# Designed miniproteins, single chains, continued (4): the designs that were tried, part 21

Each design is a single chain, and the fold is of that chain. pLDDT is the mean over its residues in the fold that is shown.

## One batch from the design tools (miniprotein)

Design m12702
Fold by ESMFold2-Fast:
Structure m12702 (fold): chain A 81 residues (1-81)
Amino acid sequence: SLEELKEERKKLGEEFSKLIEELKKLGADGSVIASYIEEYGKLQEEFDKAVAEGDIEKAKETLKKMKELIEKVRKEKEKLE
């Protein structure tokens, strides 16, 4: 349902924000952090548009891309630990 997708988007946003703060604390390059924030922002806009249009499949596809980005950020964090 759209409600479940919205809840998942919220949880992903919280996870992304936490990972970005952890990257900053570990001294990650500011340009790399900025690129992740920009990419995530674009995916948030795509998700919100899909939800507004009632496009459940597009919303699911966008959530998958958000999860993939979070995984990339997590791996970047692991390289600095």
Scores: mean pLDDT 86

Design m12703
Fold by ESMFold2-Fast:
Structure m12703 (fold): chain A 94 residues (1-94)
Amino acid sequence: APSPVQRFAASALTALELVDAEFGARLSPEQRALLAEVKALVRELYATGSREAGERLLAALDAFVAALRAEGTPVARAIADVVEELRRGLRRVL
């Protein structure tokens, strides 16, 4: 059966795919690269369930939030709020 971390990763990937579908074209090249990295790390976390994958994902989520908050647009803030919820969820299961 999937671990709590793997169940989190599946839910997180769904949320990030929805963000990508709705807002991906509106993101800067830097933000799109960070989103792609976050999605790749979520897939690794789902596949492995490893603490190391989870810790790398936390760092990538922190970088993505920082880039979104630095832009400060309403869309960037809304995406940052979703990413911060994912970060809190990951810390809870890690």
Scores: mean pLDDT 88

Design m12704
Fold by ESMFold2-Fast:
Structure m12704 (fold): chain A 71 residues (1-71)
Amino acid sequence: SMKEELKKLIQETKEKHPELSEYTDMMIDVIERIDDEKAAVSGILGIVHHIERYVDSEVGQKLRERILKIS
């Protein structure tokens, strides 16, 4: 499912970038708690936008692109 693919991507990101673990954990929580797929994607994209702007612009941009391909 889309949610399972997103969770796998986010876990892979956490493993490669442990400095982002707080943000990746928040993204997984959003996916698990929000039943509406569009709202869940919007929520995780908000977290990704924060990563792009304040933490790592390259990692955030790549993560956003991969999420949009899945959704």
Scores: mean pLDDT 87

Design m12705
Fold by ESMFold2-Fast:
Structure m12705 (fold): chain A 64 residues (1-64)
Amino acid sequence: SSLEQTLAALEKAKADTKARIDELRRTRGDDPEAQFLIGLLEISLTATEIVIESTKKKIKELEE
């Protein structure tokens, strides 16, 4: 279904964002610009997680 494809894309985006945060913390953890970007990425990650949970709930409700 299109919802399953959307969920897969969201899970990939979540994984990619986590990997980017981890890379920035390892390579540029003391850089104020990197710290600001990490903050923005963490906000984006939280928003993505909310959408993932909503999408999972909708898929489950449609399947019963």
Scores: mean pLDDT 85

Design m12706
Fold by ESMFold2-Fast:
Structure m12706 (fold): chain A 67 residues (1-67)
Amino acid sequence: DLSKTIAEITELLGQARAALARRDYDSARAYLDKAEELLNKSDLPEDLKRALKEEIARLRAEVDAAQ
């Protein structure tokens, strides 16, 4: 289910942002790793897959910069 996959990735990204806000960098990375794994295993349309991949990369850069 495309909608369920999008919702799950979105929830993981939300968890990563929450972890980053509380300076829990290990948890933030773990949530981002899970989101990337789910995205890579998904059959999402290429434009949506690219957008989500860019958001994951942005959050990873933000975690690395904050550390």
Scores: mean pLDDT 85

Design m12707
Fold by ESMFold2-Fast:
Structure m12707 (fold): chain A 91 residues (1-91)
Amino acid sequence: SALLREAEEELRRAERALREGNAEEAIRHLQRVLDLARQLAAQGDLAAARRLLERVIRLAKELMRRFPEYLTEAIGLILRAIGELFEIDLQ
């Protein structure tokens, strides 16, 4: 789907931003991945949404470890992703 391709591209951009040390850019892309994962879940693509959310948690933990000044934003991303995973697991 177009949403899945967009989510995968945003995820790649987040990973690149983290490698380049651009925490703010990585946060923006991870927020976009969360929005797209929610849309995929709403369309019934629960497996794709779950994989994207798990990857957001992984990257947010890396963000938190490397850029402790963005702790609050990283925790926010993790909590949002966990909430969305919980909704998927209840279906």
Scores: mean pLDDT 89

Design m12708
Fold by ESMFold2-Fast:
Structure m12708 (fold): chain A 76 residues (1-76)
Amino acid sequence: SAEFEALVAELREAVAARDLARVEALMGRLSGLIRTHAQFERVAAAVREALRALDPDSPFLRAVEDGLVRLATALP
């Protein structure tokens, strides 16, 4: 889906910019579009690539990882 790919790209940019409010909004939109574990894995991989440059003790990193857990739990 072009919409799914666009949202994943925007989410990667929001993570790189450390914009938590935008990350949360985009993850909320993605939760409505994700229907498969493969789609979740694509989102998780993109987010984790963007997080690699961050300090592992960062509150932002923890909040984003918590968002991924919520996204996984929302899968059908």
Scores: mean pLDDT 82

Design m12709
Fold by ESMFold2-Fast:
Structure m12709 (fold): chain A 75 residues (1-75)
Amino acid sequence: SAEAERLRALGERHFAAGDYETAAKYYALAASLEPDDAAIWRALGDAMAALARQDPTDEASRRAAERAYARAEAL
């Protein structure tokens, strides 16, 4: 959808700026609209993995990255 494409584009801009938390929020919204788009789940995984790298004690973001990548791989 056009809305999912817009949300993904917002996520990409925030990811490029290093704002991984905001990028992940936009990618998660895009994934909710287009749950069968593997590229969106992969982008969400990348954003969550980047958050986990900023804080090695952030197990929630690490687990979220693992789940997002698994969904992308299954599609």
Scores: mean pLDDT 89

Design m12710
Fold by ESMFold2-Fast:
Structure m12710 (fold): chain A 70 residues (1-70)
Amino acid sequence: SEELLVRAATEAAAEAGLSPQAATVVTSLLLRNRNPSAEEIREAARRAGVSEATLRRVIERARARYEAAL
């Protein structure tokens, strides 16, 4: 469900030390596309104020949490 995905993304972002605003960017990205393109990741990283590498790690952790909740 979208609610489980939002929770997974929020928890993954918090563990990575992202601000609540940056966590919202990650959540919005994953709700639009669960498999974001390199361009989408680059733009989201800019909006969140984090590196692309940090955002990729947060996305991977969010996906793992979401799968574990299914």
Scores: mean pLDDT 84

Design m12711
Fold by ESMFold2-Fast:
Structure m12711 (fold): chain A 68 residues (1-68)
Amino acid sequence: MEPIDQQAVADALGVSVETVDLLLNGKAYVNLRPQDFARIKAVSPEAYERLFNREVEQGVEDIKRAVA
């Protein structure tokens, strides 16, 4: 698997690399907006997939939109 560029993700979100590491490992939560996901996907598709799958597992907006 290609490694995730955590520095690029940190720069895109305006957070520290440590915060990105905690987010990717499910040890921190940040309320990520659609614009934040778009920025992450532009710099690291791998980070986008990992964070999006985690948000879906938490039963958030995508499931609500599918049911509504």
Scores: mean pLDDT 67

Design m12712
Fold by ESMFold2-Fast:
Structure m12712 (fold): chain A 107 residues (1-107)
Amino acid sequence: MAAEYIAQAVEAALRGDIDTAVEYAKKASELLGLDEKGRKALIEFATEVARARQLGVDEAVSAGLKAGREMIEAVQSAPTKEDAAKRVYEAAEKGVKEMRRAIEQAL
């Protein structure tokens, strides 16, 4: 279910539906047991995917899709919930950083 919520957050973000994207990011963070820092990272990730799409920066959208896929794979393959949470947090933080860098370079 956490993987499904991450996928739904990315889909909503790509449609420009930021409110729905943030809701799914929050649901994924709750199900994974993320702390406040992890929850914020997932929300920032969803918001940054939406921003990248709205700005039309293909490189940033690609970075967001890659990070989303890495998070889904982490949820499906991690041996523990704690490992899944850690990998999702790390992928979200890295994804946000890569998306912001791509946007800065394009503009």
Scores: mean pLDDT 88

Design m12713
Fold by ESMFold2-Fast:
Structure m12713 (fold): chain A 97 residues (1-97)
Amino acid sequence: MEERYKESLEKWKKMPEEEKKKLYDELIKELAKLLGLKVPTEKEKQEEIYELLERGATEGERIMREALAAGVSEEEALAMAEEEVNKILEKIKKLME
């Protein structure tokens, strides 16, 4: 793992919930910009996207950890995590339509 990624992960784990929410807000804005979509103005949709981002981070980490522990290669473990994250990104895209 790159030192930058490891440092970011450690900061994320120690981050208070209110700071994590700000990070998710920035990620949602950047994702909307990259996809040419709009950040939803509806509070309920914004909260659903926050839940999806939190779920993606949590499940992606879990999948990678478990796969590596089971002796799967780093490349394969990353691919498995990316597959699950992509499913969550598709749900987020649908909420931004």
Scores: mean pLDDT 73

Design m12714
Fold by ESMFold2-Fast:
Structure m12714 (fold): chain A 57 residues (1-57)
Amino acid sequence: SELEREWREKARRAVEELEGEIEVGMKYMYASSLSLEDEEEGKKALEEAERLEEKIR
C-alpha cells in the first residue's frame, strides 16, 4: 500500500539522519578526548567535527 511505502521512506530518511548525527557525535567525542592530551590537535578535530555537522544539517 502507499501508506507502507510512505512509512518505509520516512524510516529510511530518519535512519540516514541518525547515522549522520552519530558520526558527528563520535567526532565531537574524539575531539574532546584528544584535547585532554593535546589541546591544539583537539581544536583541529573540533573544527573537523563542526564542518561535518554543517555539511549534514
Scores: mean pLDDT 79

Design m12715
Fold by ESMFold2-Fast:
Structure m12715 (fold): chain A 56 residues (1-56)
Amino acid sequence: GWANPEPRPVEITLFDEDGRPVTVTLDMTDRELAEWVRATEPRILERGWVVPQPVA
């Protein structure tokens, strides 16, 4: 079900292809964040990216 349809600030730290940490703040709904994580997860394993839990 829809947990939160409104965008809210979410702080995400990613490790890029060089293993460099990149912290970004994005306005995303719970649904958009879940879809993004799901779509990115296979690539995280292949490239060594890490997606932490949202903090906002």
Scores: mean pLDDT 60

Design m12716
Fold by ESMFold2-Fast:
Structure m12716 (fold): chain A 57 residues (1-57)
Amino acid sequence: SAGEEGLRRGIAAAFELPGHGGLAAGGMAYRDAVEHGFSEELIEEARRARERGLAEA
């Protein structure tokens, strides 16, 4: 749904946002994000959203 799509985009954007809980500059490794307190589910969703965005670009 649009709401879920927005959430996934927001999660993906969190990896790109500078200074946001260590997810700055995007591309933070999944393990590092988990260690910074992000849930594994959230990290996986963000990773998949990013991969989907790249695949569909």
Scores: mean pLDDT 51

Design m12717
Fold by ESMFold2-Fast:
Structure m12717 (fold): chain A 84 residues (1-84)
Amino acid sequence: GSKEQLRQALETLRQEAQTLKDAAKKQQVLSLVDQALQHLSQGDYQSAIDLLARAVGVGAKGLGLSDKAEEAEKKTREYMSKLL
């Protein structure tokens, strides 16, 4: 279901964050993913989606794609909101 898709997206991002060279951005992504998983377990989908979208943006910045971070956050938020 939609909860499982959101959880899978968070777990995938958590795994991908391990490849980030910027230690500060890596820690920020992992922290946001952990917070999102906590909110998801509490049934707070809105906060979980917001934290996932923010984590995607931080990850994009960590990859040197700062100009695409805002668009990535927006698209992630729109996509996940349609699933829930």
Scores: mean pLDDT 84

Design m12718
Fold by ESMFold2-Fast:
Structure m12718 (fold): chain A 90 residues (1-90)
Amino acid sequence: MESVREALEELRRFLEENKDKLSEESIALLELAIKVLEKAEKAETALELEEYLALVAALRGIAKLMGDEETAEQLERAVEALRRAIEELR
């Protein structure tokens, strides 16, 4: 679960450092992803992590649809962290 914690800390840092440059919509997506990762860090099963991965992947898709490639890239890193956590629990 260390990978999920690291991804959570990276998203929090990205949001704090770029809040003045991000749209309100991108900020909302990042805040929602942070909430999902906070729950994922406490997950005890691979199934729960797979559900959280699906949610973050959807948020990444929305960011990409909005044309915010930087936010989409940050969310993709969170998706990869969740994939690693799932493999560790299998």
Scores: mean pLDDT 84

Design m12719
Fold by ESMFold2-Fast:
Structure m12719 (fold): chain A 95 residues (1-95)
Amino acid sequence: MRRVSTTILITTSYMSDEFEEELIEAVREAARQEGVEVLGIERLSENTILVTLQADSLEQAQAAAKAIEESVLKLVKEKAPNVKVTVQVFIGVDE
């Protein structure tokens, strides 16, 4: 089986430490439900989180990325509706 590396960049207009913890929990739970391995979650700036995942297939990587994006958007809508969020997904590409 071919393993697929996936990088997800989550950028918000505002991120408190409490919101960061909730966001990380939502990402980890979505990844767990899709059966992908979380290699790392790193806060790059005041408003940006980098998530690195490893999946067993391209299809699993795409499903996990979608689940994470949907989970993040739902969390923002429920907990911080005035915050703008952008989710960028990079599957098997070199940045």
Scores: mean pLDDT 80

Design m12720
Fold by ESMFold2-Fast:
Formats: sequence, structure tokens, C-alpha cells
Structure m12720 (fold): chain A 105 residues (1-105)
Amino acid sequence: SRIEAIAEEVVALFKEARPDASEAELNFVRAMALLAAKEGEDDPQAIVDGLLPIADTIAKLDEETKKEVEKLMKEAIENFFTDYEKAKELIEEAIKLAREAVAKK
């Protein structure tokens, strides 16, 4: 699909920019790329450029928060085409956890 093709290109571009990225960062970028593509964004470079600063913030989170973000984003990806509302709720929960973790520093 158009959405999956855009998300794959975004993840490929992200891996080129961040070759040592953790699974938390990779799953975050994939989930957000799927969401952006579904909402009408069709430029993979514009999507990755917008996600890089946020992914870099996730890279700096503690290991427990990173694992939680990874788990939520991975579940969101798995549900993206079968239960979009659940996928959105999982993405929103992961973003909230990352934001709250940053606020504690």
C-alpha cells in the first residue's frame, strides 16, 4: 500500500541517519511514519526530518522507559491496519510516557 511504502522508505532513511538506533527508536519512527502517511504526508524525507529530533530524545530515555515505548509502538504497528483506533491510542500512550520521562530530568 502507499502507507506501507512510505513508512518503509522513512525507516530506511532513518537507519541511514542513525545506524546505531535502538529498537525503541526504530519502532517509534515506523509507527509515526505510518500515522503521517495515513494522514496524507507523502514525502518520506519530510517525515524523517520531522521525526529525527523526537527520535533523538527517545534515544536519551532510561532503559525501562525505552522498553515501554518500544512495546507500545510495536503493538501499534501490529494493529495499524486491523484496529486503527487502538493503534492511535497506543501511539498516544507511548508519546505521553516519553514526554513525562523527559519532564522528570
Scores: mean pLDDT 86

Design m12721
Fold by ESMFold2-Fast:
Structure m12721 (fold): chain A 84 residues (1-84)
Amino acid sequence: SRDDDLETFLETLIVETALSGEPVVLDLEEVAAALGVSPRAVLEGLRRAEEEGLIEVERTADGRLRVSATEKGKEYAAKLLAEA
């Protein structure tokens, strides 16, 4: 479902940022279109992950979002990879 696709995207994002050690820059409209959800749904998912301390989100000058994994996010990613 669309909710499952969004959750998979968010988990993949956390894993990618944790493994690379590099921020991912996201365009909300582009991500939302690719997942078939609203930009608001993507933003709410990112906010939830940020509130849980898994990621840090910074707004770029061009209106995109820069997302990085925290130390807690890296531990969460390690658990996801161990369960895969």
Scores: mean pLDDT 83

Design m12722
Fold by ESMFold2-Fast:
Structure m12722 (fold): chain A 73 residues (1-73)
Amino acid sequence: SPLEEYDELLEELAELYKKLSPEQQAKFKELLAEVLERLAAWLAAHPDASEEQQAELSVRLLKELLEKVKEIM
């Protein structure tokens, strides 16, 4: 389920963050800010989006964040 994927992704991201250097943690925060900005822009463009659609997008953006974090490791 999207909720199960969401929880697993958050746990994986949290464990990766703990392994990052201070410089990599700063880059992680920058990448997270970009993801949150993209989510906010999508929600503004889709005001009638269901909670399910919002959850599915959140999972997609977290997967993208995870991929980008692996690039800085």
Scores: mean pLDDT 84

Design m12723
Fold by ESMFold2-Fast:
Structure m12723 (fold): chain A 60 residues (1-60)
Amino acid sequence: SMAAHEAALAEARRLTREGVRTGRVAEASKQAMEIALAQGVPLEEVERAMKEAALEALSE
């Protein structure tokens, strides 16, 4: 569903920000991609969301 798709993207963004803050970027990136791809989110959309979330975390 669209709601599950949006929730998966929100979780991917959250995990990416947490990974940047804790220095566990590789672990967080793998988990974020696995969750979003499992919910049918296109790879390009996941990568864009994760890149934006990482830049946001680095700007804090």
Scores: mean pLDDT 81

Design m12724
Fold by ESMFold2-Fast:
Structure m12724 (fold): chain A 89 residues (1-89)
Amino acid sequence: MKEREEALRKLASLAYDRVKNKEPPLTVREAAEALGLSQRGLARLLEIPLSLLGDFLRQVEGLAKLAVESGKFSREEFVELVVKGALGK
């Protein structure tokens, strides 16, 4: 719903920015803190098991790396692709 879409949008944006700025990969703790949530709260909001959150973030970062390195996707275009893929919209 709106909160899940907003969380996905924020996480995709952060992953893209970290790759663009050559910063370290986003951790589960940092992702939760960026949204003002606990790690369990983030897992519940995204409907992903807590044990799989790290794998999910690594997948998003991998896609962000491809988007940034290709030069064909803006941050906004990448964020919309992640949101549409995750929500089936």
Scores: mean pLDDT 81

Design m12725
Fold by ESMFold2-Fast:
Structure m12725 (fold): chain A 61 residues (1-61)
Amino acid sequence: SEVEKKIDELIAGIEAAAKAGDRDTMFALVAELYKLMKENKVPAEVRRKAFERVQAILDAA
């Protein structure tokens, strides 16, 4: 779906920002991801999996 594509794009952006040490962009993209999922009523399981991927990126930074 279009929403799933946008989630993948935002996660890729978060990873790029984390690697660059750009904390402002990283936090802004995390907020956008949360808002996108809430506005599109994304199922809890899909949300959980996306946040697990974000956490893995933050733990690797």
Scores: mean pLDDT 84

Design m12726
Fold by ESMFold2-Fast:
Structure m12726 (fold): chain A 91 residues (1-91)
Amino acid sequence: MEKFLNAEFETQEELNRAIARIIVARGAVDFLYELAKERGVLTPELEELYQKAREFYDEALKNIDDPKKMLELLDKAVEYVNEMERLLRER
């Protein structure tokens, strides 16, 4: 049986909350992408960051049975999202 990380996934409810947060974050990334597209500020760099963030969120959800790997993939997705937001602010 897989073991959850005791600090963050002490129960199935904690894991379910983490998954819900991933889904919401993934939706927020989609919103940022559509916003950039509507504002006419979508660049190839922003498109690449969006695709990478999406890929890492999708991989995190595929690794739901490995909380450590899921968290590492989430950290990568968040790094790309932060860079997208930075580029959108600099305009």
Scores: mean pLDDT 74

Design m12727
Fold by ESMFold2-Fast:
Structure m12727 (fold): chain A 95 residues (1-95)
Amino acid sequence: MHIEIYRELKEKHGGGIGRLAELGLRAAELAARLIARSGRPLDEADAAELAEELAPELERLRAEMSEEEILRYEEELVREGQKLAEELLKKLEEE
């Protein structure tokens, strides 16, 4: 579900929101891979591995955008993600 939400957000939104959605998609895919490998929820070691794998992409994002711009786009991504999640939930409830 989270992977689908980030993919939709990336396709619907360009620019900063699209860039953050792409990062979120990679993070969700990596998290899913780690969970599948371990058979358990993410722990502190898994979180460290995620941070290490995503560090180059975060560094690129920080080189292209200010911390204020990143925070603003993250807030927008969260709002749009919540709307999309509500639409998907409503669709499931309507059957």
Scores: mean pLDDT 73

Design m12728
Fold by ESMFold2-Fast:
Structure m12728 (fold): chain A 77 residues (1-77)
Amino acid sequence: MVEEAAEAARNKDYERLERLMERIARTQSPEEVGEAALAAIEAARRWAEENGEDVDRVVRRVNEAILRGVHRGTRQS
């Protein structure tokens, strides 16, 4: 799960990242949710730095996808 979230973030696949974070939030512990989120953010930041991309913009997009997924996974319905 953690590696999959990092890979989605590196590939700028924000839809996949959101879906993965929703599943993680629904099925895993809060600690694992935190680990996956941190791994995705760090992977995206490092990739953006290495490729001359706007780090702040990439990290913002990754954070938005993470928050949408986690909120959806933790809501009662």
Scores: mean pLDDT 79

Design m12729
Fold by ESMFold2-Fast:
Parts: sequence; C-alpha cells; structure tokens
Structure m12729 (fold): chain A 84 residues (1-84)
Amino acid sequence: SKEEVLELLEKAREALELEDLAEAIDTIISQGSQIHELLVKAGKEEEAKKVMELLFEAVRHLRRGDREAAREKVEEAIELAKKL
C-alpha cells in the first residue's frame, strides 16, 4: 500500500542520520528492496524502478560522505510515493 511504501521511505530517511555509514547503506538498500516488491505486486513497475533509482543515488551520495545530497534523493522518492 501507499502507507507501507511511505513508512519504509521514512525509515530510509531516518537511516541517513545513523553514525554507522555501513548500517545506513544496508538499511536503505533493505527498505528499497521491500518497496520494490510492494510496488511491483501493485502493478506499479515504473514507479518501483524510479524509487529504486533514487535510493541507489542516495546510497552513492552516502558512500561519498554527502549526507545532504542523499537526503534530497530520499525526499524526492517520498514525494513520488505521495503521488501513488
């Protein structure tokens, strides 16, 4: 459901504040996998791909130490999910 997707994205946003970068990345990837499965089951494969692309970009920014850029990507995914 839209509510479940938004809850998972909120967990991804919270993970951006974790001191352990590896834990933050693993959490975002895990949340992304769950979101992808939910959206594909709902017949929203295009939205699933877009959310995963945004979360992958967030992970790339985190690996580079750019938490602010990562946050912008997660927030963009949240706005996309609100349109579900």
Scores: mean pLDDT 86

Design m12730
Fold by ESMFold2-Fast:
Structure m12730 (fold): chain A 64 residues (1-64)
Amino acid sequence: AEQSLAQVNAFIQALKSADDNVREKARIQLVVLKDSNPALANQIIQQLKKEDQELAEKILKELA
């Protein structure tokens, strides 16, 4: 298995970054992943909710 744990962790780090550019790029990539790989996008959101629920909710509002 490709074991996307490294990819999930990389996305979480980017989404939690204090750098607005890094966070914005990660958010845009997450939107793309929802279409190309929804399972991976869901894993990233689930992991983010466990580490930072408030940020996860903010991102979900921006995606909706």
Scores: mean pLDDT 77

Design m12731
Fold by ESMFold2-Fast:
Structure m12731 (fold): chain A 76 residues (1-76)
Amino acid sequence: MEGKKYLEQGKLEEAEQVYKEALKRARERGDKVGEANALEGLGEVYLASEPPDREKAFKYYLESGVTLLKLAVERV
């Protein structure tokens, strides 16, 4: 995962850009798993900020969880 690699290196701006790009691509493709993963990554980026942006982090974590819940209960 590109974004996680930057996050582990403390490169928060690069991680944010990678996750925002991943989120955009996932939404364009209807990739709900990719969308949820990118939202979770953005939550991690904001939580890793100094000082931590807890409000944005929890917003993205919540949106990720809701996206996965919708996917889990949907019948194909």
Scores: mean pLDDT 79

Design m12732
Fold by ESMFold2-Fast:
Order: structure tokens, then C-alpha cells, then sequence
Structure m12732 (fold): chain A 108 residues (1-108)
């Protein structure tokens, strides 16, 4: 399985875990998708990696909107978006999103 295929499979599993109400499994699969997408970006597949990060961020957004007091979901959401912004070369937005992720990480 290529890094892109592995990342997409983990996004699919994250969506399935979210639908089952398993937040820890959702976070685990999002993290695995992020690692595989970073591997894809290192191989020059940057646009595909950004697409995968955007899909992972959508899953995390749905999860934290349903569980607004789960700051771990919010922190992970901003982390994923910061990485996507950095890969697009948007350093200022990446720094802003990373600051938001760190603020939420202090609350859990």
C-alpha cells in the first residue's frame, strides 16, 4: 500500500470510528493518516497530502462540534490544519493555527 493509499484508509477508519462514537479510535486513525500523509509529502505528493489533511480536519471538526468540551479533538484539529498550511507554504497561517493547537492542548 502506498503512503497515499495508507493515509486514505486511515481517514476512512477515522470516519467509521467517529460514527461508532469511539473518539480515541478516531484520534488514533487521524494520527496514522497524518503520519502516512507526511510520508507522501516527503515523496513529492504534497497536493495529495494536503487533501488528506483537509479530510482528516473535517472528521475532527465534526467530532469536536459534537463534543465541544473535548479540547484534545480541538487541539488535533488545529494541529492538522497547521501542517496543511505549512505544506502550502503559508507560514503565518501555520503559526497561528499551531498557537491555537497549543492553547487547547494546555486544557486537557
Amino acid sequence: MTPVERAREHVKRAKEAYEKGNIDETLEHVREAVLAALEAASQGRTDEAVEIFNEAAKVLKKAYEKHPDNYKLKSEYYTVQAIAAALRGDREKAAELDRKAREYSKQY
Scores: mean pLDDT 87

Design m12733
Fold by ESMFold2-Fast:
Structure m12733 (fold): chain A 65 residues (1-65)
Amino acid sequence: VQQVQQLVAQGKLQQAVDLAIQAFDAGDMDTGRQMMRILSQHPLPPELVSRLVSAALRSIGDQLD
């Protein structure tokens, strides 16, 4: 989560979103959710929001199985 906070502080929103997606893809749901919470408090382009939501939804779907 520290890296996503630093990237957001630097205005590197695309890289911050990529880190959150990587956390979800790694199965680290707690880290992914925390990163998503941080990102959701900042203005993101709709395209980045869509990518982040898709990754989170995929990971949640895996837990529901």
Scores: mean pLDDT 74

Design m12734
Fold by ESMFold2-Fast:
Structure m12734 (fold): chain A 109 residues (1-109)
Amino acid sequence: SEELREELAKAAKNLPPEVLAEKARRLGELAEEAGRLAGDEELARRGRELGEEAVRLAKEGKGEEAGRLLAEALELAIEAALRIEDAAKATGYVLLAIGLGLDVILEGE
């Protein structure tokens, strides 16, 4: 959603580069793991790539751009998690993804 991208971009701009890079790494890893558990290697690869790109942008001081990629990684992680056949694992990964996104928004305020 455009609103999610704008909120994460705004929040990410206010985070120290090292903190933002760490959160980007965690979300990328989560998206990769969820994609793998969903049996979608392409989704897993996209999650990893989005996380790595967001880490790079964060370290370059491009917090807003990193935040927009974090929104894409968050949406991808949720999409992947919902495709996991084990309902308990799917729920856990969705909640973890939402928690990571909220952590960025709340710390960036």
Scores: mean pLDDT 86

Design m12735
Fold by ESMFold2-Fast:
Structure m12735 (fold): chain A 100 residues (1-100)
Amino acid sequence: SSDEVLEELRKLANKEIRSFEEGEEALRRLRGLLRWVIENVDSLSVEQLQELLRVSSVALRKLGLWFGTLSPEEAERVSPLLVEILGLQGELTDLLQQKK
């Protein structure tokens, strides 16, 4: 399922966000995928973790650009989710450094 998670992250990294609802759903999917990687970190090689982190970072950068286009009200609605995702990405980065 690490290959399936990687494919889903690649889909998010290449997804065009056409609405607020699509962006919010993409953030929720990214959060779920990052949580899965953290829960399975001991079963993943350094190389697998590097690729998962790389692709998730591309997806997060694209979602961050989308976030910058939101109204203040829309931004407030998804800010807690984005903050959680940034925390999960930081945790994964730290876990990867510890495995090296």
Scores: mean pLDDT 88

Design m12736
Fold by ESMFold2-Fast:
Structure m12736 (fold): chain A 55 residues (1-55)
Amino acid sequence: SEMEKASEESKRMSELLKKWVKEKDPKAGEEFTELVNKMLTEAVDAALKKQEEEK
């Protein structure tokens, strides 16, 4: 289920990217950037927490 979620999220990111590139819509670009930033922040936070758990 986690793998499926990641795949779906990637598809959503791709959709936003298409809107940003095709429409040059700053809103789509902003949302894409926000989604990526959130995803990265969560991934980094999860990785950091997991690493600290190992310590």
Scores: mean pLDDT 74

Design m12737
Fold by ESMFold2-Fast:
Structure m12737 (fold): chain A 66 residues (1-66)
Amino acid sequence: MKEEHDKEVFERIKELIEGKKKNEVYTDDGEKLKLNDSAIEAIDKLEKFLKANPNASVEEITDYLS
């Protein structure tokens, strides 16, 4: 198992949440991404889930989004 993967996933989640708040979500290449309603809803659900479950594992987050 790789702890590094979990850290990378959490960093990406933080980027998506912050980017949504600023209406400035970027791809890994730095290109501005326009979010559709489904993507915005998914990011909102993820942020709310993390606020309610601050110790949630990456597996729990993935299951919640699935």
Scores: mean pLDDT 67

